# Designed miniproteins, single chains, continued (5): the designs that were tried, part 20

Each design is a single chain, and the fold is of that chain. pLDDT is the mean over its residues in the fold that is shown.

## One batch from the design tools (miniprotein)

Design m16666
Fold by ESMFold2-Fast:
Structure m16666 (fold): chain A 96 residues (1-96)
Amino acid sequence: SAEARVEAEVAALEAQMAKLGKTVDPEELEVVREVRLLVLLAEETGNEEYLEEAARLAVEYLLKKGEELEKVEEELREAGLEKVVKEVEEKKKELE
């Protein structure tokens, strides 16, 4: 199942980060799990709305952490998720 596959990917990510001597934020792992599940659902169903949801979740988390979003916005544009890009831009205006 998609859920089982995501759990395996999250476990692999944790193991990889541990090898690099990096601590993983449990909140970040939860976001990664949810984003990956939505991406896999999009692949299985062909429904691009899951990709939009995944992108929104990732962006919300990055905004909460104060991360620089310019690269993420560029990647979203390259992926054709222009609706999500506009939502991010509007939210940035509201937070100013």
Scores: mean pLDDT 70

Design m16667
Fold by ESMFold2-Fast:
Order: structure tokens, then C-alpha cells, then sequence
Structure m16667 (fold): chain A 74 residues (1-74)
């Protein structure tokens, strides 16, 4: 089942929160789920929307998702 834009935003946000908390295993599992179940276009849109409201400490990780999704779309 394809993830919605809203579900993709929520999962990416949770993954960043887990990475910042040091729970790399949970963060990686959520990222894997997003890249397996969401379209690359949805990931790009979700990451761009998250960047508008994200705290400064989360932004580098969200930019990383955006960069990887755009690279895969090439």
C-alpha cells in the first residue's frame, strides 16, 4: 500500500527524532519503510513541507532525505 503525503511526513519526522535521540535502529527502519512504500515524488514533497516548519537541529537530516530522493529520481 502506498503511503500518503501526510503519513510520509509523519514517518520522516519520527525517523529524525529517533536519530537525534540516538535510536539509529528505529530511525533506519522508518526510513526503509518510507523509501519502500512511498513514491520518490511524495518523499520529495513531504521533505520540502517538513523543512518549512522543522527545528534547526532536524533540518540537516530532512535535507539528506530530500537529496537522496532527488538523486534516485534522476
Amino acid sequence: MELSLEETEELLREAVEYWLAGDTEKASALIKKVFEEASLETIIEAAERLLETAPAEQRPYIRLFLHEAKKLLE
Scores: mean pLDDT 82

Design m16668
Fold by ESMFold2-Fast:
Structure m16668 (fold): chain A 89 residues (1-89)
Amino acid sequence: MKENIEKAIELLRKAKEAAENGDFQTAIDYLEKAAEYLDKTGTFEAEVLSALVLIVVGILKANKTIDPEEVIRIIDSLIKQAEELLEKL
């Protein structure tokens, strides 16, 4: 269980790095993988966080105009939520 959240945090951090470099396609790919690991934890809180990550993915895929600073802030928030979830378990 904890290992899946740890992998999700690593992937969210990679998504943030990709977004900081302007590589939103790579950021989307890492966000999708992070959501998969969160879903695999089998807890309600992790499933909710997985859904939030997928909502961000959907917004990024639908919108061609992306504010990099806003995307980075959102991913940073997701990382903090995943870290809090790991500490709570």
Scores: mean pLDDT 82

Design m16669
Fold by ESMFold2-Fast:
Structure m16669 (fold): chain A 98 residues (1-98)
Amino acid sequence: NPRIRELARGVAEALRAGDWERALALARQLRSSEERREFIELTTALLSGLTPEEIRQLQEEVRRNQSPEVRERALALFRRVGEASERVAQVLVDAALR
């Protein structure tokens, strides 16, 4: 959905700039539960600070160049960053509904 993708991009930019009010105004344009779900997924990816291509490159780097122990810790860190980004997106959506 191009509209939801544009809203997610705008929200990620606003949050990185510390502009919570602009992020809320954009999130309030979401109209349905389906749009909110898609928005959370896209915003989580954007807020993690990594593109899908960068994530793939980092995973390949970890697999090729690190010991098994370092690889396991790095992959766990990637998961924690994703979870934190998802929480931020969810808090924003919940605030926008109030």
Scores: mean pLDDT 72

Design m16670
Fold by ESMFold2-Fast:
Structure m16670 (fold): chain A 131 residues (1-131)
Amino acid sequence: MSKIEEIVDVLGEMLREVILNALNKEVDKAIETAEEGEKKIIELINEMDLSDEDKEKMKRAVRLFKDSTIELIQESSKFESDMASFYLTHSLTASGRELVELFGTIAGLSEAEKKALVERLTAQIMEAMKK
């Protein structure tokens, strides 16, 4: 398994747990999961065979994604509605897909390889929706 596939798997598991904890109103646990996921992904990026410049681009994207994820968790927690749950799940899934697409572009992957990674991420997130 490649390092980028490991990163996608960690991101998918992180988003799955973040969504489940946030939907169960476990806000602090959802935030902790996002922070732990960021640390693990950064460690995996450091192990990739990429230039220091490309590694820093990926790390900046991960940090921005984590900060945005925490903001979405906090904002959605203020609303006790199905709309807030839908918004959180949809926004995190969309942002995660964009992050994986960016990672694939930086890693020099083909369009087909990027699509496969995005589908892999989506499948892992959708496992959270089975309850």
Scores: mean pLDDT 83

Design m16671
Fold by ESMFold2-Fast:
Structure m16671 (fold): chain A 96 residues (1-96)
Amino acid sequence: KKVSYVGVGDAVVTDPNGNKTEYDVSASNITSTSVGTKITLTLQPKDKPGDYKEAEVTITSSEQVGKSIKITASGKVIGTDDTVEATIYVTPVVVN
């Protein structure tokens, strides 16, 4: 049985010099919310609309809160050494 999730949230990206930037996050086609699952996030900086980045992150925590699952995840922006810490609320889109 397949379960799919979509999510929105926030991420903080830290560059190699320790500068922190806040991003809006979206994720789709999440098939598991278990700790250790790798997911791809779309990051949108608040100061440059349309300059999207992608990050590969690993789920570090997963907790059900009402109808949503709150996940935390950490990883890197794809193609960079910038680190990502994300908090995402995911909702099931297929439960049949």
Scores: mean pLDDT 78

Design m16672
Fold by ESMFold2-Fast:
Structure m16672 (fold): chain A 55 residues (1-55)
Amino acid sequence: SALDTLRDMLDHLVRIGASPAQVRAAAETFIAGVADPAERAALRALLEERLAELE
């Protein structure tokens, strides 16, 4: 699923020491490719939750 893909991407970026800004940029590029607006909203919520833990 797109949620599982984003979760794996976020875990990878954090593991390699990417900054919060780099994590946001990469995740936003992925989310922009998702066609369903409701699915994009769910992905954005996951991103903001993970970034809050990181910052």
Scores: mean pLDDT 83

Design m16673
Fold by ESMFold2-Fast:
Structure m16673 (fold): chain A 76 residues (1-76)
Amino acid sequence: GAEATLEALERAYRALVEGQLSREEAIATLRRLIEETPDGGARAALGAAVQALEAGVSVEEVARGIKRGVEHLRST
């Protein structure tokens, strides 16, 4: 549900901004978080973030996108 998606996205955002992660470390971290969550919404959102990183988008830009997703879920 929305709460599980929100929690997963907040955890992902924290890991990306506090960890000073390389792109490879960010991908590995997000893949682990996908495996740890049964929520389809969280899995889809984090999967899109992994695809963006693999396509060459920066960790900073992906973290910013996740933050926007968190803000959207909090407003609904």
Scores: mean pLDDT 80

Design m16674
Fold by ESMFold2-Fast:
Structure m16674 (fold): chain A 96 residues (1-96)
Amino acid sequence: MAEKKVEELLNEAVEAIREMAKEKGWSEEELEELIELLRLRALGLAYRIREAEENGVAELSEEARILREAMEARYSREELRAAAARYEAAMAAQRA
């Protein structure tokens, strides 16, 4: 029921990151890579929250439930799982 508010908060977060990048003198390429990684992380986090619920985690924050519901309303479970896998691959590539 809070999908619009979560989408607004995500858009505000992206705008705040763009503003901070300008102040810190980040390149456009670095900024776009960070935004993509944060997007993949958010989608992957929704997948992990669902797994935690299925494995009987007793307590989740209200924000975690709202994020999961908002992402599941717009993305399939396979899309969320693929995002989690892409985030892990991107992080592994950066360390190599």
Scores: mean pLDDT 72

Design m16675
Fold by ESMFold2-Fast:
Structure m16675 (fold): chain A 85 residues (1-85)
Amino acid sequence: SMEELIKKVYENRGHVFESDIPLTGAKSVEEAIRIVADELYARDPELAEKILKAYAGEKVVFSEEELDQILELNAALTRELLARG
């Protein structure tokens, strides 16, 4: 379940937050979880679950299309940060 996956991410956070796919704009593990679990999950639950699994330290393989979606999400988050000044 998503709740169990989120718990695993929190257990793995201990100053060694390792992710091959970092989300731009996330200040903390908690913020990254919120962005993925709330915003991305509403649009693309499968991709959101994969990112959370990667954050939890699980080995996850992303397709080329999923990587493109992650890049687009990161670009959107970066634009939001710039708009906030």
Scores: mean pLDDT 68

Design m16676
Fold by ESMFold2-Fast:
Structure m16676 (fold): chain A 69 residues (1-69)
Amino acid sequence: AEPSAEETALQREIVRLVNELHRLRPDWTPGEIGLLIREALEGKIDPSLPKEVQEVLDRLREAVERLRA
């Protein structure tokens, strides 16, 4: 079955947040950003990261958890 309207909105939010990470840190490779996202989804957000990056990662984790619920 196709995702619900809420699931579609959450998927779009996740894509937007991933794109925001790339805009905030254009010096990072896609692989480095992917690793940070994976670690954040496991509840491991590095406190040495800029606050804006930490906030985007926390929002990404929340959106993914809501999508998986």
Scores: mean pLDDT 79

Design m16677
Fold by ESMFold2-Fast:
Structure m16677 (fold): chain A 62 residues (1-62)
Amino acid sequence: PSDEEIDKAVYLLAAAVNYAVAQSKGDEEGAKLYRETMDRILAAESAEEAKKIYDEGNEKLK
């Protein structure tokens, strides 16, 4: 795989881990946000776009 494909996969996995953690804590809003973030990352055309999507998701949970 290309470095870009690996970077995109890393952001997807990070969002998936955060989704699982939110579910384990009963954080329904966080789980919904990270699920939406995962779907958006899967649709992203580049690693740069995936990073932007991931960062935007994290900002909304601050």
Scores: mean pLDDT 80

Design m16678
Fold by ESMFold2-Fast:
Structure m16678 (fold): chain A 82 residues (1-82)
Amino acid sequence: AEEYRRLGEELEREGRFADAGLMYGLAAQEYLKEGKYEEAIELGKKGVRAGVKDKENPARGTGAALLGLGVIIEAEIKLGKL
C-alpha cells in the first residue's frame, strides 16, 4: 500500500497526474483489502483529484478517477455510510 502511495507522490511531483492518480487508486485498493476503509477513502480522493488534473491524457486521467471513485464507494458501503 505505502509503496503505491510513495510512487503516486513521486509521479505527482513530476507532473504525471494520470499515472499518480492510478498509483493512489491502487494504494487505496490495497487499504480496502486490509480493512482500512478511512485510509482507502482518503487515497481514493487523492486519486480522483490527480486523475482530473491531467490535461494531456484525459482518457487515462478519467480511468484513474473512476478507480478512485469505485474504492470510495466500496469503502463507504463497508463503513455502513452508503
Scores: mean pLDDT 81

Design m16679
Fold by ESMFold2-Fast:
Structure m16679 (fold): chain A 69 residues (1-69)
Amino acid sequence: AEELIEEGKKLIEEGKKIRDDAVAQANAMLASGADPGEALRLAVDGTDKANELIKKGQELIEEGRKLLE
């Protein structure tokens, strides 16, 4: 049960980092004069991946909590 909750928390933190990194990279690309469409695509792709990991992590935490009840 604790393993599921811990794994879920790790996935949420990883997802948050991926989102923040993607946004920072997109902003850096825009600052360097890169194509706005490429920067937006990178930010969207990173956010989508982050949201998938966060959702997966939340589901693992919920399953772990359910097992402890």
Scores: mean pLDDT 82

Design m16680
Fold by ESMFold2-Fast:
Structure m16680 (fold): chain A 88 residues (1-88)
Amino acid sequence: SKEAIRKAAELLREAGDALSNGDIDTAVEKLEQALEILKKNPDASEEDIRLVEKMLEAARQARGASPLDRETLGALVHMAAAILEKAV
């Protein structure tokens, strides 16, 4: 459903905020929840799913990253949320 994609976009915004605050564990959890929603939703494109999978992998690696790199990843995750919302 389009509503489920909007929920995934909301979770991506929360993940982006968590990354910017250095809360990697919360960011990973929110990204995993968003990815689960997208994988189960026929309105989600394969490209959108792959984008979130890449963001999740980057977030897992961000535990050893600089604060600037985490803020940059957070901004990219917020951008992914905006892309998902425009798709529905």
Scores: mean pLDDT 83

Design m16681
Fold by ESMFold2-Fast:
Structure m16681 (fold): chain A 62 residues (1-62)
Amino acid sequence: SKKVEEAIKKLKEAKNLGEKTRAVMDLVNAGASKEFVLKKIDELDIPESVKNAMKKYVEEKL
């Protein structure tokens, strides 16, 4: 729970694509649910093609 909350804060502070990708991986590693991580990816201000790639990664890992 606490690690998930810290990963969420890092995701909000992420400024570039690399930081956003690491924050999504941190959420997965912290034990966040697949549904929660997918929702957070949809909330990111990034291109849809990149969102789809991130979602595919999450679907494969979770």
Scores: mean pLDDT 79

Design m16682
Fold by ESMFold2-Fast:
Structure m16682 (fold): chain A 97 residues (1-97)
Amino acid sequence: SLWRVDIQIFLPAGDLEENKKLAEEIIERIRELARETGMEILSISVFETKQDSGKTSITIYLSAIGTPEQARRFAERARELAKELGLEATILLREAA
């Protein structure tokens, strides 16, 4: 059976242009992790939230699918990437319906 990995990465409120550039770099690194682990990316969504301070936070949502072994490796590598970057992330690994 196939397994899905859902990733949510939160970039804290900051300069919009800097956060957009950082989000693009993070997405490219995750795309590379998917290629290396054999995962197929299903979707990528980027949400900007402007705060009352005038700063903008960005949330990245990414879903990928693969075999149980591929999904486990991908999820672990994504967790390590988030830790390396000091970013808050939620990574869910589940059997695909």
Scores: mean pLDDT 89

Design m16683
Fold by ESMFold2-Fast:
Structure m16683 (fold): chain A 107 residues (1-107)
Amino acid sequence: SPEEEKLIEIMEKIREKLDELVAYLRAHSDSPEAQRLADELEILRNEVDRLIEAVKAGKLTKDQVIEGLKRLRERVQELVARSTDPEAQAMLEEILKLLDEAIKIAE
């Protein structure tokens, strides 16, 4: 459906933004905190990849897609609250905005 195609497109944008943030953290900070954040973001990226594939395969109900997106949103929101790097926080907030858009489309 057009809504499904738009949802997949936004989830792919979320994946791209997560990869961009991981690359930023790995390149610009040697702090243990930044490296742990990058590791957590790689786990989230893998969860987004699994959600995209499950949606494409028609394996999930609408409610299951919404629940998956809400869980991802909750995890990103926790990372925003813990972040002390203004650039990382701005990128995380952009990811939250995309997740909010994805949830709205999935509804």
Scores: mean pLDDT 87

Design m16684
Fold by ESMFold2-Fast:
Structure m16684 (fold): chain A 86 residues (1-86)
Amino acid sequence: SEEEQRNALRLKQAELGIKAYEEALAAITDPKLKALLEELLAGGKLLVDHLRQQGISTEGLSEEEQKELAEAEKQLQLLLEGIKNA
């Protein structure tokens, strides 16, 4: 269903966000910002676990949805590079 596809996208976006936060944590030396990202990472993992417990999966994502996710990951990578250079 459309709701199932939307929930699958949310799960995949949350997984991408977790990856982005993990990469940011490796690059950041500011203790306060690092603590904030660790908290956001923990929250993201809880969300992923919750969605998976509801039987939501990334199965059946369309090629168009996969392309949108790839573009979002590219934007996240640019954002992480900006954080490293700040």
Scores: mean pLDDT 70

Design m16685
Fold by ESMFold2-Fast:
Structure m16685 (fold): chain A 76 residues (1-76)
Amino acid sequence: MSEKEKEALKEGMVEVLKASKSDMSEEEREKSVEEALKTEEGIEHILGLLEQASKSKDPKIAEAAKKALAKIEAAK
């Protein structure tokens, strides 16, 4: 993936975690996403989570995930 794609992926996943009212702090959310992005397997896992989140019944989560996926696609 390009650096632009990785940045879009990181920003998108952080926004989805924020929308989901995760019990994690903002620092823990960013750290968790950064750790996952260090591996190809982690990148694929986050992409899968974003696709799953885009189908969420919570409109805030679904919208955040859809925006993230659109930004990643635009960064290709």
Scores: mean pLDDT 76

Design m16686
Fold by ESMFold2-Fast:
Structure m16686 (fold): chain A 74 residues (1-74)
Amino acid sequence: SEIEKAVEELKKLIDEIPEFSSNLKRYLDGREADIKKAEEYFKKNNDQEGLDELREVALETLKREIEALKKMKS
């Protein structure tokens, strides 16, 4: 849910750049799908440590991108 919220926030920021927002959102959707696929892989292998690390890194990356895009707007 935190990853999904970060993706939604990033999509809203991308919408403020309409000339390429569709392409950026499509790329972001692909990344979210890849993250979910990796989460499913770790769940199937009962690898809680790998799942937690994946989620932490993914969320940190998304938050960093949100901050970078906010700075570009200011």
Scores: mean pLDDT 80

Design m16687
Fold by ESMFold2-Fast:
Structure m16687 (fold): chain A 105 residues (1-105)
Amino acid sequence: NEKLELGKKILREALAYTLAYLLMEQGNLSPEEAIERALAFFEERFGLSPEEREEVEKLLREGVNSTKEEIIEYLEKLLEEAKEKGLPQEVIDALNNQIDLIKNS
């Protein structure tokens, strides 16, 4: 199911950026510590193939090097893609919740 796989990919991208920001700003972790903590979370929670681990690490590195405004813009872009592709309301709700969490931090 291509829509299910796209939804999983979008949520993974959004979660990587959100975790990178929150671990640095609220957790007061360094960029490298935030990446290590977030990778451990992804591996424990979802399991990662070597290829998926490389993709998540890349996204986390982009997140730790992004401003709050850039992260919000990226999440809003993912939200518009989800709406355009007709992804389930639960995916749209999850993205809106992450955007609101970052905006209110």
Scores: mean pLDDT 85

Design m16688
Fold by ESMFold2-Fast:
Structure m16688 (fold): chain A 87 residues (1-87)
Amino acid sequence: SNDQRVEGFRRMNEVGRRIQDVFIPQMQQIVDNSQRNNWSQDQLQQQSSAVIRQQQEQLSREVQRVVQDFYRQYPDSTYVFSSIRPP
């Protein structure tokens, strides 16, 4: 139980790290582009919202995959992820 919980935590941390590695640079690029091209606040908001939406969609997909893969490997595990917050 405890070993499975530690493994679940490690996998969720890896998802969070992977998502941040992709989306933090994209958000920085949007901010840089907004300043360079004199975007309106509305344009910046629209572009930022699009990246945030993509981040949330990818996070949701990767969390679902990790949970499904974990329970496939450990079918007798119970409530491991109810105590682990998605990143």
Scores: mean pLDDT 80

Design m16689
Fold by ESMFold2-Fast:
Structure m16689 (fold): chain A 61 residues (1-61)
Amino acid sequence: SQKEKDIEFLKKVVRKLWEMVDAGVPLEEIRAFAEKEIAKIKNPQVQQALRDLLREVEARL
């Protein structure tokens, strides 16, 4: 299903976001990457999950 595809994509994006955080990539670049990837997600619940995670990443930085 599209939801399952979006969940698998979300997992890959999450891994990349934390790699960027660990590498010391500037928050502005992390945010730009995340927003671009969020736009590729079709399921609104999965899209919201990535937005919520981005908020958590920003709060921790």
Scores: mean pLDDT 82

Design m16690
Fold by ESMFold2-Fast:
Parts: structure tokens; C-alpha cells; sequence
Structure m16690 (fold): chain A 86 residues (1-86)
């Protein structure tokens, strides 16, 4: 599934991180290795680290908290994309 640039920009702004929409899409793609559309904090941290970006524990937690629509500690980026794009 491909997220629109507008959705990726909205995600970046909500997280307080200025990132290229294409870079953020690549991070989500790397984090969601199973392709199930859910990203855990651990997967998100690993994806950023693999791209040479050292995010603090607080930054990762803020991203999860801002984007966790289900309240389960995971990002459902498919549901988020549908909600933001709609």
C-alpha cells in the first residue's frame, strides 16, 4: 500500500519531525516487515536506526502516542492513512 505525500506530511507534522514524505514512507515500509499495516515502537525504532537516524526514546514514544489510533501501542498506518486522507 502506498501512502500519499499529503498523508505522510501530516504524519510528520503530528510527530513534530520534519522529514521528506518519501523518507517517512520508506521508514514505515521497513518497519512493517510483515505487511500487516501495524508498526510497533520497537519496529519503528529499528527502521529509523537502519536509516542512520538515532531517535530518542521520547521521540519514538511521541510518534506512537500521536499516531496510535487503536490505543494498543501500535501504529495502524492503513487506518491512519484512510482517516487523514479522507
Amino acid sequence: MTLSDEVLEAIGRKAGVIMDPQLLQEVFRLADKDGDGYITAEELRAAFRSMGLNLSDQSVAALIKALDLDGDGRIDYRALAEQVAA
Scores: mean pLDDT 65

Design m16691
Fold by ESMFold2-Fast:
Formats: sequence, structure tokens, C-alpha cells
Structure m16691 (fold): chain A 73 residues (1-73)
Amino acid sequence: SMEEALRRAEEASERGWRLILEKAPEVIERLPEDDPLRKRLREAVERGDARAVAAAVGEVNLRQPALVQEILS
């Protein structure tokens, strides 16, 4: 049903947010020190902004998909 589909999507979204937040420090460590994305991701983590963290990780994934897949697997 549509209600079950929405519930599953919400549960998947929650699991996704938790995984991204848990793995964000690992992504930071795998980026070069002088990388603007590393600084932005670090600032988002320090701020506790889950949406900004996910957006920054998404940008890392567009540039280095193999790196993100390794960390999130």
C-alpha cells in the first residue's frame, strides 16, 4: 500500500541519515587537508547539521564515488 511504501521510505531515510552521520568522520579523514569539501564537511559535523553533512557527502560521492562506496559499505 501507499502507506506501507511511505513508512518504508521514512525508515530507509532514517537509516541513511544515521549511516552518513556515523561515517562522516571517516570521509573527512580520507579527503586531502586542503580540500574545501573536507573543511565544509567538518564544519557541518561540528554544527550538527545532518542535512549539510549529507549534502557534502553527496558532493564527495559525485567527485569520488568509489571512496564513498568503500566507506558506506
Scores: mean pLDDT 78

Design m16692
Fold by ESMFold2-Fast:
Structure m16692 (fold): chain A 57 residues (1-57)
Amino acid sequence: SPKEELELRLNLYKIALGASEFVASRLKPGSPLYKQNLEAAKDLREKIREIEKKLKE
């Protein structure tokens, strides 16, 4: 169902966010890779928020 697919995507994005945050913690603060990884984490948080909104509708 559409709801089950959204719940699966939500879980996958949460896993990806955790991995992204872990990688960021291993990089030098302020490096280009660190900044790129923070932007990726920000994008994932936005995607999670949008799916959570859809699941409430």
Scores: mean pLDDT 83

Design m16693
Fold by ESMFold2-Fast:
Structure m16693 (fold): chain A 113 residues (1-113)
Amino acid sequence: SLKEVKEEFKKKFNEIVDRLLELTKDYPEARAIVEKAKKEINKLMDEALKSEDPGEVVELLYKIGTLFSKTLQEVLDAVPEEKREELSAKLDELYAEFQKIMDEALDKIGELR
């Protein structure tokens, strides 16, 4: 069902965010950025969970993607310069995993039309 697709997306996304929180544990400013983004994105996720309009759900998912991309850039800017290259590689991996779960959710929503 559409509800199951949305709930699975929320679960997988929060697993990615928890990994990002672990990666930023030694950087209080970066960790605060991730914690704020987790709250904001979960509010959008809860709006998507309440909607049975596939078009509205898709728009909310794209908004979540935009905010997550922005969050990764802000996290990178908030860590010491000497750590940015190593962290950037790990953030790229998390973003690729995020894109995969986004694509899987969008494909499943399309199948339910």
Scores: mean pLDDT 85

Design m16694
Fold by ESMFold2-Fast:
Structure m16694 (fold): chain A 84 residues (1-84)
Amino acid sequence: MSPEEVEKKVTEELVSRGGRTQNTQEAIDIAADIIHEETGVSKEEAKEAILRHLYESRVLGGSPEVVSAGSVGSATGKALEELS
């Protein structure tokens, strides 16, 4: 699956799960699980990369405890580019 398709899959999964996936830790865990399944990168490496890109862009967004599905999707795309 292409990095763009993985980013889309993460965003759609988070939106489908609703408010619970807006918790930052749970959203990152879901995104990391999808990256691991689709790319074979370890969940730990995926989480660290997502978290790095998510927090770097967070200054333009909300609380670190709550995150939008789109923000996690975007961070996932950037993480995949970094891990490639």
Scores: mean pLDDT 72

Design m16695
Fold by ESMFold2-Fast:
Structure m16695 (fold): chain A 96 residues (1-96)
Amino acid sequence: MKEEYKKQAEEYRKKMLEDLETNSEVVFGDYRTATREAIQHMLEALKNAHRADTSVTIPGFVVLEENRDEAGEALGTDPSVYAGTTLVFEGAPLVP
């Protein structure tokens, strides 16, 4: 069970990277918007893992300092913080 959620989270990260590569030309001048979408997708994956009462570690994908909004600052600069369900929920949510 836990291993399945870890694989799902990693696949989600790969999808986010593919989406950013595919849409790089469309959002070429707006890296912060692309980063925000990636954070939202990551938060949804973490919420699903949390609801299943399991822990998941997602390898860090983004440098949230580039976003510099409340969600980016709350998630911190350490990629391990993004993967921690408790730490993510203790921070400012991307959705109010």
Scores: mean pLDDT 41

Design m16696
Fold by ESMFold2-Fast:
Structure m16696 (fold): chain A 69 residues (1-69)
Amino acid sequence: MLSDETIERMARASVEHGESESFEEALELGRRAADPATAVIPPVAREVGRKLREIGDEIERGLKLGLPP
């Protein structure tokens, strides 16, 4: 359901906050969590995907309120 651009923004935020060691790693985790075809992914990967979605929601909320993400 997330766009590739949103996943990329979330991945960059994750790296900057020290939640992922690299942008590429965060990007792959976000893509896997967003893809329903990978529903069999381990719970830890689902948890990372959930956190990335929360970051994305925070960014969207900030944009709607006229605040920078």
Scores: mean pLDDT 62

Design m16697
Fold by ESMFold2-Fast:
Structure m16697 (fold): chain A 90 residues (1-90)
Amino acid sequence: SEEEKQKLAEEIHKKAEELLVKEMEKAGLSPEIIETYKAAFAASGVDSAKFQALADELEKLLEKEREKAEEAVRKAQAELDAYVAELLAK
């Protein structure tokens, strides 16, 4: 149903944001950069296009910070994919 799809989408969105912030904090990115990525992620909706949209933000960072942000996004995406697979198995 639409209601179940919306609830699942909201759960995935919340989990994706939590994982992204966690990995970026672990990578040592500044709070300002983390907030920029959170804003871009929130604007992108629930699907995998979220992490693709973050590519534009990566181009605006210094090279060293870009590499850390890319790794953080990759780790967050991998954890999100595992989380979604677990939800769909239920």
Scores: mean pLDDT 71

Design m16698
Fold by ESMFold2-Fast:
Structure m16698 (fold): chain A 67 residues (1-67)
Amino acid sequence: DELKKEILELVKNLIEDPNYTRETIKEELRKYLEKVFGRKLKDEEVEKELEKLTQGPMKEELLKEEK
């Protein structure tokens, strides 16, 4: 729950930055999660966390940032 809130805020901030693409946002999320978990994560693990946390209003915004 605490982790979900932090990740959602991170993703929000990255989506609002015009210099960030979906790919870059995903990479920043990976770095954050790897630091929290203390290990390297698989791409699928990062995608699952991203998808869960971007459900609802943030979902479409994340997709729009891809250029």
Scores: mean pLDDT 66

Design m16699
Fold by ESMFold2-Fast:
Structure m16699 (fold): chain A 63 residues (1-63)
Amino acid sequence: MEEAIDKAIELAEEGKYREAGQVALDAGITPEEIIEYGKKKGREKAGLAVALAFLQLQIDRKL
């Protein structure tokens, strides 16, 4: 799980937000876990970006 969150944060820092959100979705990580982990690592903005991309992907699945 932690390796997947680290990968998602790295992708978000590269501006690859959809890919970052997809990694989190595939790993079964919640937006809340991503945000909390980002804060712990001092990467709060990147963690928030991954969580937002995760939520956007879930919205896209309903349309």
Scores: mean pLDDT 77

Design m16700
Fold by ESMFold2-Fast:
Structure m16700 (fold): chain A 61 residues (1-61)
Amino acid sequence: QIAAAESDVNQARAALAKAEGRYAEALKTGDLAQISQASNDLFEARRELGGAQTVLRGLKA
């Protein structure tokens, strides 16, 4: 369902924005453990958004 896929994209986009904010804060701390964790969270958030966008595109094709 297109509406559900659009909701998933919006949720994934919000999660990505949150992960980007955490990564920026981690960089300010200089703590390698925090930076590493935030970097992994950012990578996963980008992957989730890409997947959600792919599903939505497939439904609209």
Scores: mean pLDDT 82

